# Ledger of designs, part 59: designed miniproteins, single chains

Each design is a single chain, and the fold is of that chain. pLDDT is the mean over its residues in the fold that is shown.

## One batch from the design tools (miniprotein)

Design m2044
Fold by ESMFold2-Fast:
Structure m2044 (fold): chain A 92 residues (1-92)
Amino acid sequence: MEEKEEEVKRETLRLLAAADAAAKSSSDPQKVVSLAVAAAILANAATLPEEDREEMAEQVLELAEEAAALSTDPAAAEALRREAERLREALL
């Protein structure tokens, strides 16, 4: 459904914004952004027909968790994890 694709795109933008904030408090900001971008690409791919959305949604969470773990700001890390969970819920 088109509505599902739009929801995933909106949650993807929120995830990327949270990743930018987390990257500012990271010793490796490029890695944080790269992991979040990989999660965003995977989440949008999961909206395609015949893809295993549940498996891809779990991979999105894993990538976002790795990015969040690189942040030294616990509030920014928690925000990134929260946006990743919202994106996972949007995929299911």
Scores: mean pLDDT 80

Design m2045
Fold by ESMFold2-Fast:
Structure m2045 (fold): chain A 99 residues (1-99)
Amino acid sequence: MDELVEEAVKNAEATGDPETAAFVRSLAEQLKADGTPRALEELVRDTKELAERIAAMKAAGYSDKEIARENAVLTVAIGIRAVALRDEELHPEWAKLRA
């Protein structure tokens, strides 16, 4: 769990936005406390994809304002997904109602 928390945070730090890094740390620590390793593994993947997206935008010459907007939108989406995956991991019976 601790290694996954630090990996998610390092991915968020790679965006260059300290608010994104702080948000991801808070979220990752909460997933660790709740005992949801699968949700935390997906947070690592989502934050890696976020970092790659932001790096690609910088390489393509997008403005700082456009990069900040995209980062904010994707960070909110990552947060929503992490909470949903946490809830499904804590309540596996809910998955049976969808199948």
Scores: mean pLDDT 84

Design m2046
Fold by ESMFold2-Fast:
Structure m2046 (fold): chain A 89 residues (1-89)
Amino acid sequence: EELEKLLEELQKEKEKYDVRIIAYRIAGFTAEAELVELEYQRKLMDLLEELGFDIDPAVRDNLDSRIAQARAELEKQVAEEKARGEKLR
């Protein structure tokens, strides 16, 4: 069944994302962890649309907005970290 194959792929993808999120949070990279989580939700939404599910455009737009905000926060965090010091300490 097409759905069963997709569910198996999603299960393996979820495990990969879960490990990355946990690793980033342990390392203190909260902005990276949040972005990874949102990117997984976006990918899941795209896959559901491919299966013929109707996704509310407002829900998709809200998720895209949150991803854009998370990316902006990550860029700000990277810039701040770079400003703190460009060499190993």
Scores: mean pLDDT 75

Design m2047
Fold by ESMFold2-Fast:
Structure m2047 (fold): chain A 58 residues (1-58)
Amino acid sequence: SAKDIALALLQQLGLSAAYTDAIADKMQELGAQAESILKDRTTSYPLLDELAAAAYVM
């Protein structure tokens, strides 16, 4: 899920799939941290809020 969020953000920035492997690994770690925090603290948040939070982390 964190990786999916990272890929969505990369796509929004207009980056090609070639960058997804290199950047997604780093964003996966950052996204996993943000997602874990959101799940533990704000389980009421819908997925779109997770996307916004991931964008803030990145």
Scores: mean pLDDT 59

Design m2048
Fold by ESMFold2-Fast:
Structure m2048 (fold): chain A 83 residues (1-83)
Amino acid sequence: SLAEEIRELGEELARLYEQLSEEGQARLEAFLAQRLAEATAEAQARAPGLSPAEQRELIGELTLRLLREMVARARELLAEEAA
């Protein structure tokens, strides 16, 4: 389910975050801030006219996308630190 995918990605992100240096964590946090701002703008643009159920689905989809982007970025940063 979407909820299970979100949970699994969140757990993976937490594991990757703990492996990053302080600098890597700061870079990941800056990336999160940027992506949250973009996701918020998209939600505001797409939410008008949606039912409450459709709004929940939209939030779930945007959350899943954000978590996938965060995991990918964390892996990239960790690989750079290992080089």
Scores: mean pLDDT 88

Design m2049
Fold by ESMFold2-Fast:
Structure m2049 (fold): chain A 83 residues (1-83)
Amino acid sequence: MEEIEKIVNELKKKVTEIQPMLTSDKEEQRKAIVEAAKILSKEYSPEKVLEALKYLAELYSETSKEAAEIILEAAEELKKELE
């Protein structure tokens, strides 16, 4: 759990570094999340990065179903690259 929270914080930070300008384009948001997750998958287990993405989506599901959906789509794209 503590490691997953750490990865979640690193994901948020990395997404902001990749996409520093706020965008309403869902496709650009998804791409930034996927890119951040790929970078972190080189430092952490890809399985743990996937768990962190699911955890992040769950956190957003209560406030923004749309944001949660984008994060889950990014997780699914990352999973395909692991297969």
Scores: mean pLDDT 76

Design m2050
Fold by ESMFold2-Fast:
Structure m2050 (fold): chain A 94 residues (1-94)
Amino acid sequence: KEEAEKLISTAKQLAEEAKRDYEKMFREADKSTPEQAVELYKKAIEKMKEYARKLVELAAKSTDPEAQQAFLDAAREVVELGKEAKKKMEEISK
């Protein structure tokens, strides 16, 4: 379905944007002092939460089950990226 395909494409695009922001912050953190790295991981966690909220909202507004699932899958992926940033922050805060 063309409408469902467009919404699925939007979900994938938002997940790709989130992944790009995440990877950028992770690359900066790898080159930073422990204090700067913690700050960057905190920003990554905040960004992933923002993307996840937006994706869940779009899923709720979608009437097509395939589009709803695509947004929810994308939201889950972004949540997992945020969890990885939290683990890294905890590791260097020890």
Scores: mean pLDDT 83

Design m2051
Fold by ESMFold2-Fast:
Structure m2051 (fold): chain A 70 residues (1-70)
Amino acid sequence: SAAYERGKEWARKLYEAFKDDLERDPRLLAPLLAYVEREAAEAVRDGKLPEEERDAFLAGVRDYFAELLG
């Protein structure tokens, strides 16, 4: 889905921004994913992201980091 691919692309850009920090301390991944989930929830509340696309978007984010780190 388009939301899933947007989630993957968003995660890629986020990883590029925090790459050095994540390479030094992989434990930062869990707080980073919690941040993404909060941002997605706020986007739904603000009407910027359809509620039905939120789960697909977050799945794209999670799959990107699972592929990158696994």
Scores: mean pLDDT 78

Design m2052
Fold by ESMFold2-Fast:
Structure m2052 (fold): chain A 73 residues (1-73)
Amino acid sequence: MPKVTSVEKLKEGIVKITGEFKPGTKVKVIVPQFNYELEATVGSDGKIIVKIPEKEGEVKIIVKYDGKVLLDE
């Protein structure tokens, strides 16, 4: 079962999600404050990198796989 081990919110709206994933796995990344959803593909290193709309302050990130919530930060 895929799982998220860390989420790093980097500069310029870049978010790096690390976990136990098979490369090529597709997950849904949700940012509720913006009503924003995107599909992201796991890279060969088992990491997911996505760009979300940049906003000042902390932003909640939700990661779903196959209808299940892997992270709700």
Scores: mean pLDDT 73

Design m2053
Fold by ESMFold2-Fast:
Structure m2053 (fold): chain A 106 residues (1-106)
Amino acid sequence: SDRDRGRRLSYQGGLYYLQKDYERAVQLYSEAIRIYQRLGDDVSLSSTLTSLGSSYYNLRDYESAVRSYQRSLSLDPNNTDALRNLGRSLRNLGDLQRSRQYLRLS
């Protein structure tokens, strides 16, 4: 099923993330996100968007990390990992005011 495929892709993304192959993690998480979005699975979508953001953060693509974390937080505003990592990404972009806001919420 699409749901089983989404779970498998997200799991494989996590394995590449642990191996520090962040480019492959981004590819697999992005494919899983497309599936979860079609299914309306907001819980899996939010979690996978946070993982995508963390992958972009490790690639030093802070703009893509910010977008991914913001999308995750639109689905789950109390996601502490997304709030903290959004704050860290904004700090790396020099947005110290917004960084302090999100780190304070985490």
Scores: mean pLDDT 91

Design m2054
Fold by ESMFold2-Fast:
Formats: sequence, structure tokens, C-alpha cells
Structure m2054 (fold): chain A 80 residues (1-80)
Amino acid sequence: KGEEIAKMLEGFINKVKLYAEEGKITPEQAEELIRDLKRAAEAAKSGNFDEAVQILRDAAERYPEFKEDLEKLIKIIKEL
């Protein structure tokens, strides 16, 4: 479960990098969100799924353009 969640978060990090490259988000916002996603992945790997979910909820509030994607990830984590 933790490794599967971490893999999903790594996929989303690649999407964030692409958005920054396309100019849809600032490099600073991308770096902050990527750090949040890496922290969530580490929490998931450690079995702390509640912490991973909380990090993603906080990120969804900070980055409205990714809110739908982040809420989808949260739902997947909670349903696993």
C-alpha cells in the first residue's frame, strides 16, 4: 500500500514539473508542491497514511489549480 501510494505521488510530481515547464504554474509554486508531495510519499512509505492525507489536503488548499487532482489522490488513499 505505502509503495503504491508513493508511486502515484511520484507520477503526480512529474505532472507538476510539466505544468511548470509549460508556464501554467510558477517555478516557486512547483518546488513547494513537489516538496509537499515528497513528504506525503515518505509518510505513506512509513505507514502514516493519515499524515499523507493531511499533507495533500493542505496542498489542495494552497494550490487551487491542483485541488481536483489532489482530492482524487486523497480519495484513492482513503479507499485502499
Scores: mean pLDDT 80

Design m2055
Fold by ESMFold2-Fast:
Structure m2055 (fold): chain A 64 residues (1-64)
Amino acid sequence: SLDEMKELLVKKLEEDMKSIKNPTEEQRKAIEELIEAVRNAKSLEELLEASTEAYKYIAEVKKE
């Protein structure tokens, strides 16, 4: 179901966030907002868009 996919994606994003070394307060807040967008997705398309944005941002932060 959509809810099961949301829970899986949120869990993976939270794990990825925890793997970031020394995130700034701004970066932490931005990631939390992106994860919230994933939780609030009402369709598969919204879920894909929100999760893609979250993964891209986390990947960029990890490169810093």
Scores: mean pLDDT 83

Design m2056
Fold by ESMFold2-Fast:
Structure m2056 (fold): chain A 91 residues (1-91)
Amino acid sequence: VSEGDKRVAEIALKRAQEFLEDAQKYAEETIEKSKDNKDLVERVKKLLEEAQHNLEKAQTAAENGDSKTAAEYVKKVRELLEEVKKIYEDL
């Protein structure tokens, strides 16, 4: 793995962590505002679990020097954040 590839993986992982933290905040607000909508609460919890799982996969890929795979999982975390944010904005 080149030094550049390792740096890219480290930056990608940091951004994925930031995306997950934002997703957690939007998820908590959505759950609090939608306590009577069990389907919405379940969907948001599932999206958050998927985001956490993808972050763990991104971390493993980054540790193995696989910057491309790490970036793909980071993209998935971002897409999951955007889905949670959309649900929050539609409240």
Scores: mean pLDDT 81

Design m2057
Fold by ESMFold2-Fast:
Structure m2057 (fold): chain A 57 residues (1-57)
Amino acid sequence: KDEELLELLKLASAIGDNETLDYARNKSEHTKKLADQVLRTAPRGSHPELREKAESL
């Protein structure tokens, strides 16, 4: 379950979805730690080409 959330947060970070990341950071201490880990390994906006795909989600 945490692995699934981590993958979603990595995608959100890569496409620059700040709303999803900020939500996770504010939801609980556990989700904040996952979001912070993602930001260190998948910097925001590293895959802007995925943004069009994300619009359909």
Scores: mean pLDDT 67

Design m2058
Fold by ESMFold2-Fast:
Structure m2058 (fold): chain A 87 residues (1-87)
Amino acid sequence: VIEELKKQLEEIKKEALEKYADNEKLRELIELSYQLLIAALEKDYEAAHEARVRLAELAGLPSAPSLEEIKAAVERFYRALEKLLAE
């Protein structure tokens, strides 16, 4: 299921990048969002944290969550995903 979800995310990324080819900032947001989601699916907390920090910087946000907050968010995401797949 995780492998299938990764495939779908990569396809969505490609379609989004083609659709928003004229907007460089939006393309960067799409790339970083994809990196964050893939890192979350792989439970790569460091990569997820790095992508989230870069997203905050690109969006002009004053702060980004800590590594511990990202780890908690990824674990919460996985629990929600497991529940959804069990239904």
Scores: mean pLDDT 74

Design m2059
Fold by ESMFold2-Fast:
Structure m2059 (fold): chain A 72 residues (1-72)
Amino acid sequence: SPMERQYLFDLFRLISASSGVLLAERAKESGKEEVARELLEDARKIAEELLKSPDPKIVKKAQEILKRAEEV
């Protein structure tokens, strides 16, 4: 169904954004501040789009990603 496809795409985007924050943390630890900044910017853009999801579980996960990005 279209709803099931949207859910899978949102999950893929959540994984992408979450991975971006993790990679940014690693880049910052390695002194690669510009790489970390670019990874955080991309992850935030994805997570902010996911806040518009009608699925409250997707919105909650996106909020968690944004909160973690602020800590990097």
Scores: mean pLDDT 87

Design m2060
Fold by ESMFold2-Fast:
Structure m2060 (fold): chain A 97 residues (1-97)
Amino acid sequence: SAVQEAVDFTVELLKKLGEKDIQKIIDEVEKWLMEKVGASPELARDMALVLVANVIQKKYEQAIRDLEAIRRDPDSPESQLTVGVAAVYVAVQITVL
């Protein structure tokens, strides 16, 4: 579906550009929606914002589950890496939402 294609495009951009470049990710998703789906500029912008917010929200939910696991074993190297990732997603969600 077009929705799944848009989600996949947004996820791949987040992986390539990094979470700190959210504005660039929104702009690229908007452009993709206009070019591939034929959405109007206003609709494409609104859809891009919702898609980016939803992808970040899903990553935030995963980070919360990982934090619950860390509370059981905080000294593992895996726990230290997960804390860093979770902090980035929290900061991004505050900026976007």
Scores: mean pLDDT 62

Design m2061
Fold by ESMFold2-Fast:
Structure m2061 (fold): chain A 93 residues (1-93)
Amino acid sequence: VTVREATAELREVGGREYEGTLTTADGVTLDAVGFIAEDGMEVEVAGVTLRFEAGELLAVAHASRRARVVARLEIVGEEGGRLTARGPAAAVE
């Protein structure tokens, strides 16, 4: 798994759920779903287990039918229910 930085632009759609885009370090923009992690959440994606602390923003994007991009994001801007975030992203199959 190669970890690279990604940027996200997300909008709240309900509760702790977000929709928007994730742009990889290679300039690829993908549709993404985001959510705020609860109480040390663990997420399994394509056989890889990722751990999140409470309050961390997780985004998942589909690069293909079998490939996912999963990002742990820090919120760097918020205005009117729109978030700009960035952080490490990993491609998983």
Scores: mean pLDDT 73

Design m2062
Fold by ESMFold2-Fast:
Structure m2062 (fold): chain A 60 residues (1-60)
Amino acid sequence: ALNEIRTALVKNPSVENVVKLINAMKDKNYNNDQINAVINGYKDNKYLTNDLVNEALSQI
């Protein structure tokens, strides 16, 4: 479930957990604008860095 993936990401902000979140959102037919809004929310709240997000995006 997305809530479990989001909780894991907040507790352990890692490339693997960002990739899992993006893939789970794609599986639920989220478009790129919706995915970007979610990821930007995590960056704005200081859970994720630009470097970590860019590394995760390179793996999908």
Scores: mean pLDDT 81

Design m2063
Fold by ESMFold2-Fast:
Structure m2063 (fold): chain A 63 residues (1-63)
Amino acid sequence: IELSEEQLEEIAKETGVSIGTVRKIVKILNEEGLDVTPATIAKRTGISVETAAKVLRLIKKKI
């Protein structure tokens, strides 16, 4: 998957995470696939499972 800089910024703003964290999550999705769990994202990024789930849902809505 690929997201524009503007889409990354939108997701960062809505979720309260850094744009760098959103980029890292997109990289994880490209490595693990779209079926990656929020728990895996949280473990790899250090954000909460709840925040990881929110970011993942927003990314999936943009693609």
Scores: mean pLDDT 79

Design m2064
Fold by ESMFold2-Fast:
Structure m2064 (fold): chain A 58 residues (1-58)
Amino acid sequence: SSMEKKKIEELIEELASWMRERKSVNLQPFLDEARELGLSVEQIRKLVEEARRKALEG
């Protein structure tokens, strides 16, 4: 749904921001929320990878 897509995009942006600031990131809350949104393990891996890419790109 549009709501689920928006929440996923917000999670990516938030995680990227934290990574950019070099904060110690506890991934468990993000993993739990992604699971609640119905994401598979592979989709969660791609979400984390996308967040890292955005953090590096600025």
Scores: mean pLDDT 74

Design m2065
Fold by ESMFold2-Fast:
Structure m2065 (fold): chain A 71 residues (1-71)
Amino acid sequence: GAAKIAELQERYEKLVKENDKEGLKELIKEILRSLTEISEEKAEELANAVVNNDLEREQALLDEIAAELAA
């Protein structure tokens, strides 16, 4: 619910402020895996693209995930 989302947002902001790339990557993977039927490998790739600001790869992966979830 709302309390869990608020907790995840606070964890995200703290990790970004602390420049903890590994923690941020793991948090993103945890969120993706808990909220969607995404594979571990795809969650890892998306998390890596986000933390490295690879916008082209992030967009490509998001499009692939959206297509899989819509099927």
Scores: mean pLDDT 71

Design m2066
Fold by ESMFold2-Fast:
Structure m2066 (fold): chain A 60 residues (1-60)
Amino acid sequence: MTTTTVTITAVADTKEEAAQKAVQQVSKLMKESKDVEVLDATFSVKDGKYVVTVTAKVTT
């Protein structure tokens, strides 16, 4: 079994849209993987856009 650390980045014009995109990416990863452990989640703003970065350990 292989365990890998992955980083998911979602960018949107609103905080809600960025969070929704991040949730969709994590949900897809959970469906395709045996285990997903979220290690960190950060929220930032760049050039008026909202950025959500999620770091997770994925076991395939």
Scores: mean pLDDT 80

Design m2067
Fold by ESMFold2-Fast:
Structure m2067 (fold): chain A 71 residues (1-71)
Amino acid sequence: MADQIIDMAVSLSSRVDPRSLLETVAATLLALGYSESEVKEVVRDLAKRLGIDLSDEEVERIVRRAKERLA
């Protein structure tokens, strides 16, 4: 992932709820045809860069909510 994209996400996290940002990213990737496994990895990596400590259950919840947006 390009460093600029991560830096932009970090900047946006000060203006929006970081979990909502992660959910939106997850929904976008799912819509583009990425697997749940790949999306979970991206969410974990982005959360680390945003300074957010997420449990595995929270990552699962974010991906579940993203899937519900696409239904």
Scores: mean pLDDT 73

Design m2068
Fold by ESMFold2-Fast:
Structure m2068 (fold): chain A 80 residues (1-80)
Amino acid sequence: SREEAGRAAEEALRESARRGGTVRQALMAVANALLEHVSLDETARAVQAAAEALAGVPLDAPLTEEQARRMAEAVRRALE
């Protein structure tokens, strides 16, 4: 379901931030989590929304917990 997809993406983002992952690694983790629950088109839109939530942050920068929360919120909105 879209609710399960949003939850999976949020958990992937939280884990990426805890492990000191980069923004790029977090976006890949979100895509992988979403593909288990929703279509490729829905995944692409949600990943794009997550990337836009971090406009101006370099892809190789470490992901902060605040940035992870903003990405998770953008993913949930994109799936509604």
Scores: mean pLDDT 86

Design m2069
Fold by ESMFold2-Fast:
Structure m2069 (fold): chain A 94 residues (1-94)
Amino acid sequence: MRYSIAEVDAEGQRLADGTLAKNVKAVVARHADSGRTAIVVTYDDSPESRKAAEAIARELAAAFGADTEPVILKNMSVEEARELALERLDALEA
């Protein structure tokens, strides 16, 4: 499968409410031919980080397609998020 991966470091990004996104990372995997995307967002185990992760997931879904269903998980490494994004992308193409 041909895909592209973008890792987004959302740490320090200011949200619409003025809150800084802390300890939030995102992986966007996209299939080159179909344009289908899989989005995985990970955050540290805090209510603030969870809210930031949900906001970032919405922004990425809007940017890459309304039909993309983001996965939001706590305490996942960027490497694990990358593997999950590729697994989800592969499942969408199956």
Scores: mean pLDDT 68

Design m2070
Fold by ESMFold2-Fast:
Structure m2070 (fold): chain A 69 residues (1-69)
Amino acid sequence: NKNMELAKEIVKLQYDILKVKNTNLDKDAESILKVVTLAAKQTAEKNGREFTEQDVLDFLQTALDQLKQ
């Protein structure tokens, strides 16, 4: 379950950032988005799958839902 494993790692990293520093979410979100996009692209290419923005959105929506609690 490559997508879930990637999402889990991204969420863990995102959680650590928010837990330690809760001051500038906009800049942090931009950095996280960049990492997520690159990782999702790399995973799709490695898996021989076509990369689509929907893959990134799915991961981000899952992470955002958890952050909104």
Scores: mean pLDDT 64

Design m2071
Fold by ESMFold2-Fast:
Structure m2071 (fold): chain A 71 residues (1-71)
Amino acid sequence: VSEEEIEKIAEEIVKEKPDMSLETAKEIVKGAIEKLKKGESLEEIAEFLSRLTGLSKETALKIAKKIKELL
């Protein structure tokens, strides 16, 4: 996964949570990628994203699916 692909997903998180920095969102996306590579489910990644960002489970699941499609 390229740095540009990570940044695009991070920008989607920042769009939902404008007070979050792009750097923080990029770190969260990198964490989600690492968890997916370790075999965690989309549901587990969505919960991880929801807990760290405060996004709804539905929005977090949508973002988790986009991250998986990048891999």
Scores: mean pLDDT 83

Design m2072
Fold by ESMFold2-Fast:
Structure m2072 (fold): chain A 57 residues (1-57)
Amino acid sequence: MAKEILAKHGIPDPDEDLVKRVEEVKERFPDATDDQIIRALLLSDTVEGEIEYLEKN
């Protein structure tokens, strides 16, 4: 799932750390769309920042 989300948004060979970050964000926000997750990753350098972004948006 995480690799599929990243591949659809231009990251076909993601590092394991990036895959794990997507999985953590998706686990915290299971109803978040793929677009919301990718935007959180682009706007934040940490999982905590991504979580804060999704909580407010």
Scores: mean pLDDT 72

Design m2073
Fold by ESMFold2-Fast:
Formats: C-alpha cells, sequence, structure tokens
Structure m2073 (fold): chain A 65 residues (1-65)
C-alpha cells in the first residue's frame, strides 16, 4: 500500500541519518521504535509491517558494515 511505501521510505531515511551520529545498534533501534511504532500501529496490516521492518533492517545492516 501507499502507507507502507511511505513508512518504508521514512524508516530508511531515518536509519541513514542515525548512522551518521552513532554506530550503536541499540540506540538506533530505540530511536526508530519511538518514531515509527506509533505510525505503524493501527495503520498497517501484519504483512505491510513485516515489509517495512525488513526494508529497515536490510538498510541498517548494509550501512553498519
Amino acid sequence: SKKAEELKKEGIELVKELVKETKDVEEINEKLYEILAPKMEGNLTGDEANEVSAAIVETATELLK
């Protein structure tokens, strides 16, 4: 859906910004959760939430190499 695509893009951009400030995976995950969880809760299906989460994890993994 458009909402899942928008949240995926937002999450990816947030990871890119956070890795400029810290390489602490726990700190990055905490900040991502605070910003994205309220937007995902009730707005996405389980499948859409999984797609968004997977894209964010892949981006974080790539940038933290």
Scores: mean pLDDT 76

Design m2074
Fold by ESMFold2-Fast:
Structure m2074 (fold): chain A 81 residues (1-81)
Amino acid sequence: TATARRDAALALLETAALAQEAGADKSVLNEIGLAFDHLQAGDFAAAVAALERALELARKAGMDKRIIDRIEENRERVAAL
């Protein structure tokens, strides 16, 4: 639904803000941004792929589990669209 898509976009923006505050590497922030762009374009498969890359990069960088969990929650939310 349009509401579910809007809620997914808002959740992505909130996750990006939290990741930036946590000192996330630019590569992680770039992939979250690409996921948002793909989501707005209606390319949910590309949005999920970008979030999977953000998740891998965040784990490799040793980011806080809280941020990693939020990226995974966003991936699941977009995958359900």
Scores: mean pLDDT 85

Design m2075
Fold by ESMFold2-Fast:
Structure m2075 (fold): chain A 101 residues (1-101)
Amino acid sequence: SGVELAREALELARNARTAEQAGEAGYLAEKAARLAIEEGDAEGLQLAAEAGRAAARKGIELGRSGRAPVEKAVGAALRGIGAQALAYFGGKKLGIEVDVS
């Protein structure tokens, strides 16, 4: 389900130690958002947005700390941001409010 995949993405983002792992979390968050949109699941959409935000912040953190090359850190951050945007706009289309702040 979208909510289960979003929880997995969020845990992966929180535990990410590399830009690759943060990028994978962002990818899973996007997939979770798409599934939650199909399901009309408000909890799944909110968790997908949270996972996307966590992935983006982890990408930025790894880039700032020098633990990841800038290009890889930016790629991971953009994937996370994309997942948040998809959850937000998908939610709006369904009449579901999604917090992306």
Scores: mean pLDDT 88

Design m2076
Fold by ESMFold2-Fast:
Structure m2076 (fold): chain A 85 residues (1-85)
Amino acid sequence: DDVELLEAMLKEVEELREQLEKATTVTELELILAQLDGLRSILEQYEQQNPLVSPEAIKLREEVLRRISELKEEAERKLQELLAE
């Protein structure tokens, strides 16, 4: 079920957001960035084998990608601040 997969991905992204709020080290931020990139890659691979055709699945896919992009920008900002010290 495409919707179940995408809802599971949204939950994973939300857990990464919580980890990002608590992250205080370069290593923690690099791991979060790697996990965000990993989720995007998994979604892209899934879509190649299982093209999304339902409007609900397409909407969830856009939400997943939007949240990944937002968290990636925040994580990269925090990483730059830590590396500037």
Scores: mean pLDDT 85

Design m2077
Fold by ESMFold2-Fast:
Structure m2077 (fold): chain A 75 residues (1-75)
Amino acid sequence: MLERAYEEGYRVGREIARLVAEGRLEEAQALDDAWLERTRPLVEAAATSEEARREVEAFVKGAQEGAAEALAEAA
């Protein structure tokens, strides 16, 4: 379900970027670490599954776009 992965990534990327922009680096790193742990099984599955790889790509795209928008809003 690529739309869900993108939406989750977008939301996470925005939150991490906002925390970074506010100087709340410890909270940003904790959130990043938590999502890395949560997504690890999917990232591991991406090595052998095209479906898992597409889901990881959707999440990463969402996170990048969400972070970029949040940083633009903070500037």
Scores: mean pLDDT 81

Design m2078
Fold by ESMFold2-Fast:
Structure m2078 (fold): chain A 74 residues (1-74)
Amino acid sequence: SDEELLEEMKKKAEELIEKAKTASAAEIGQLMADAIFEVSEILSKIKDEETKKKVQEIAAEMFEELKKILAEKK
């Protein structure tokens, strides 16, 4: 269901951000690449426009946080 897909997206975003905090820059790059594909698959399965927008917002926030973590890597 769309509700389960929204919940899955929230969980994936949280886990990915936590994983990125201890990852190398190269590993974060790979995580972001994999996440782009996974987010696209989730979005393709959602039929409700409001739920789709919520998933897009969660994904956008996740990618912005990942970019910040990546930028702070030495």
Scores: mean pLDDT 84

Design m2079
Fold by ESMFold2-Fast:
Structure m2079 (fold): chain A 96 residues (1-96)
Amino acid sequence: SREELLEEAERKIEEADRLYEEFLKDPSVEKLEAAIRKYFDALSLYEALNLELPPEVKKRLEELLAKARELQSQLSADTQRLVTIMESLLATQDKL
């Protein structure tokens, strides 16, 4: 159901937040990539549901994407692709 998908998206945000916090405490490319993938999954669910991201989530994604761009040369090609897609989706959120 729509409600179950939203709950799934919210759980994925919580998981992604934990991964990002672990990255901030002890930085590694693997931790950053894990956080990016989980945030991407959550953002994809919000897009599929045609829902606006909570402001706090949007701010965190902006911070995450800034870190991803700083470390871009160290990220896998797959993760770099996800970052580009997420930037496009986040820009679309500004219009909702």
Scores: mean pLDDT 86

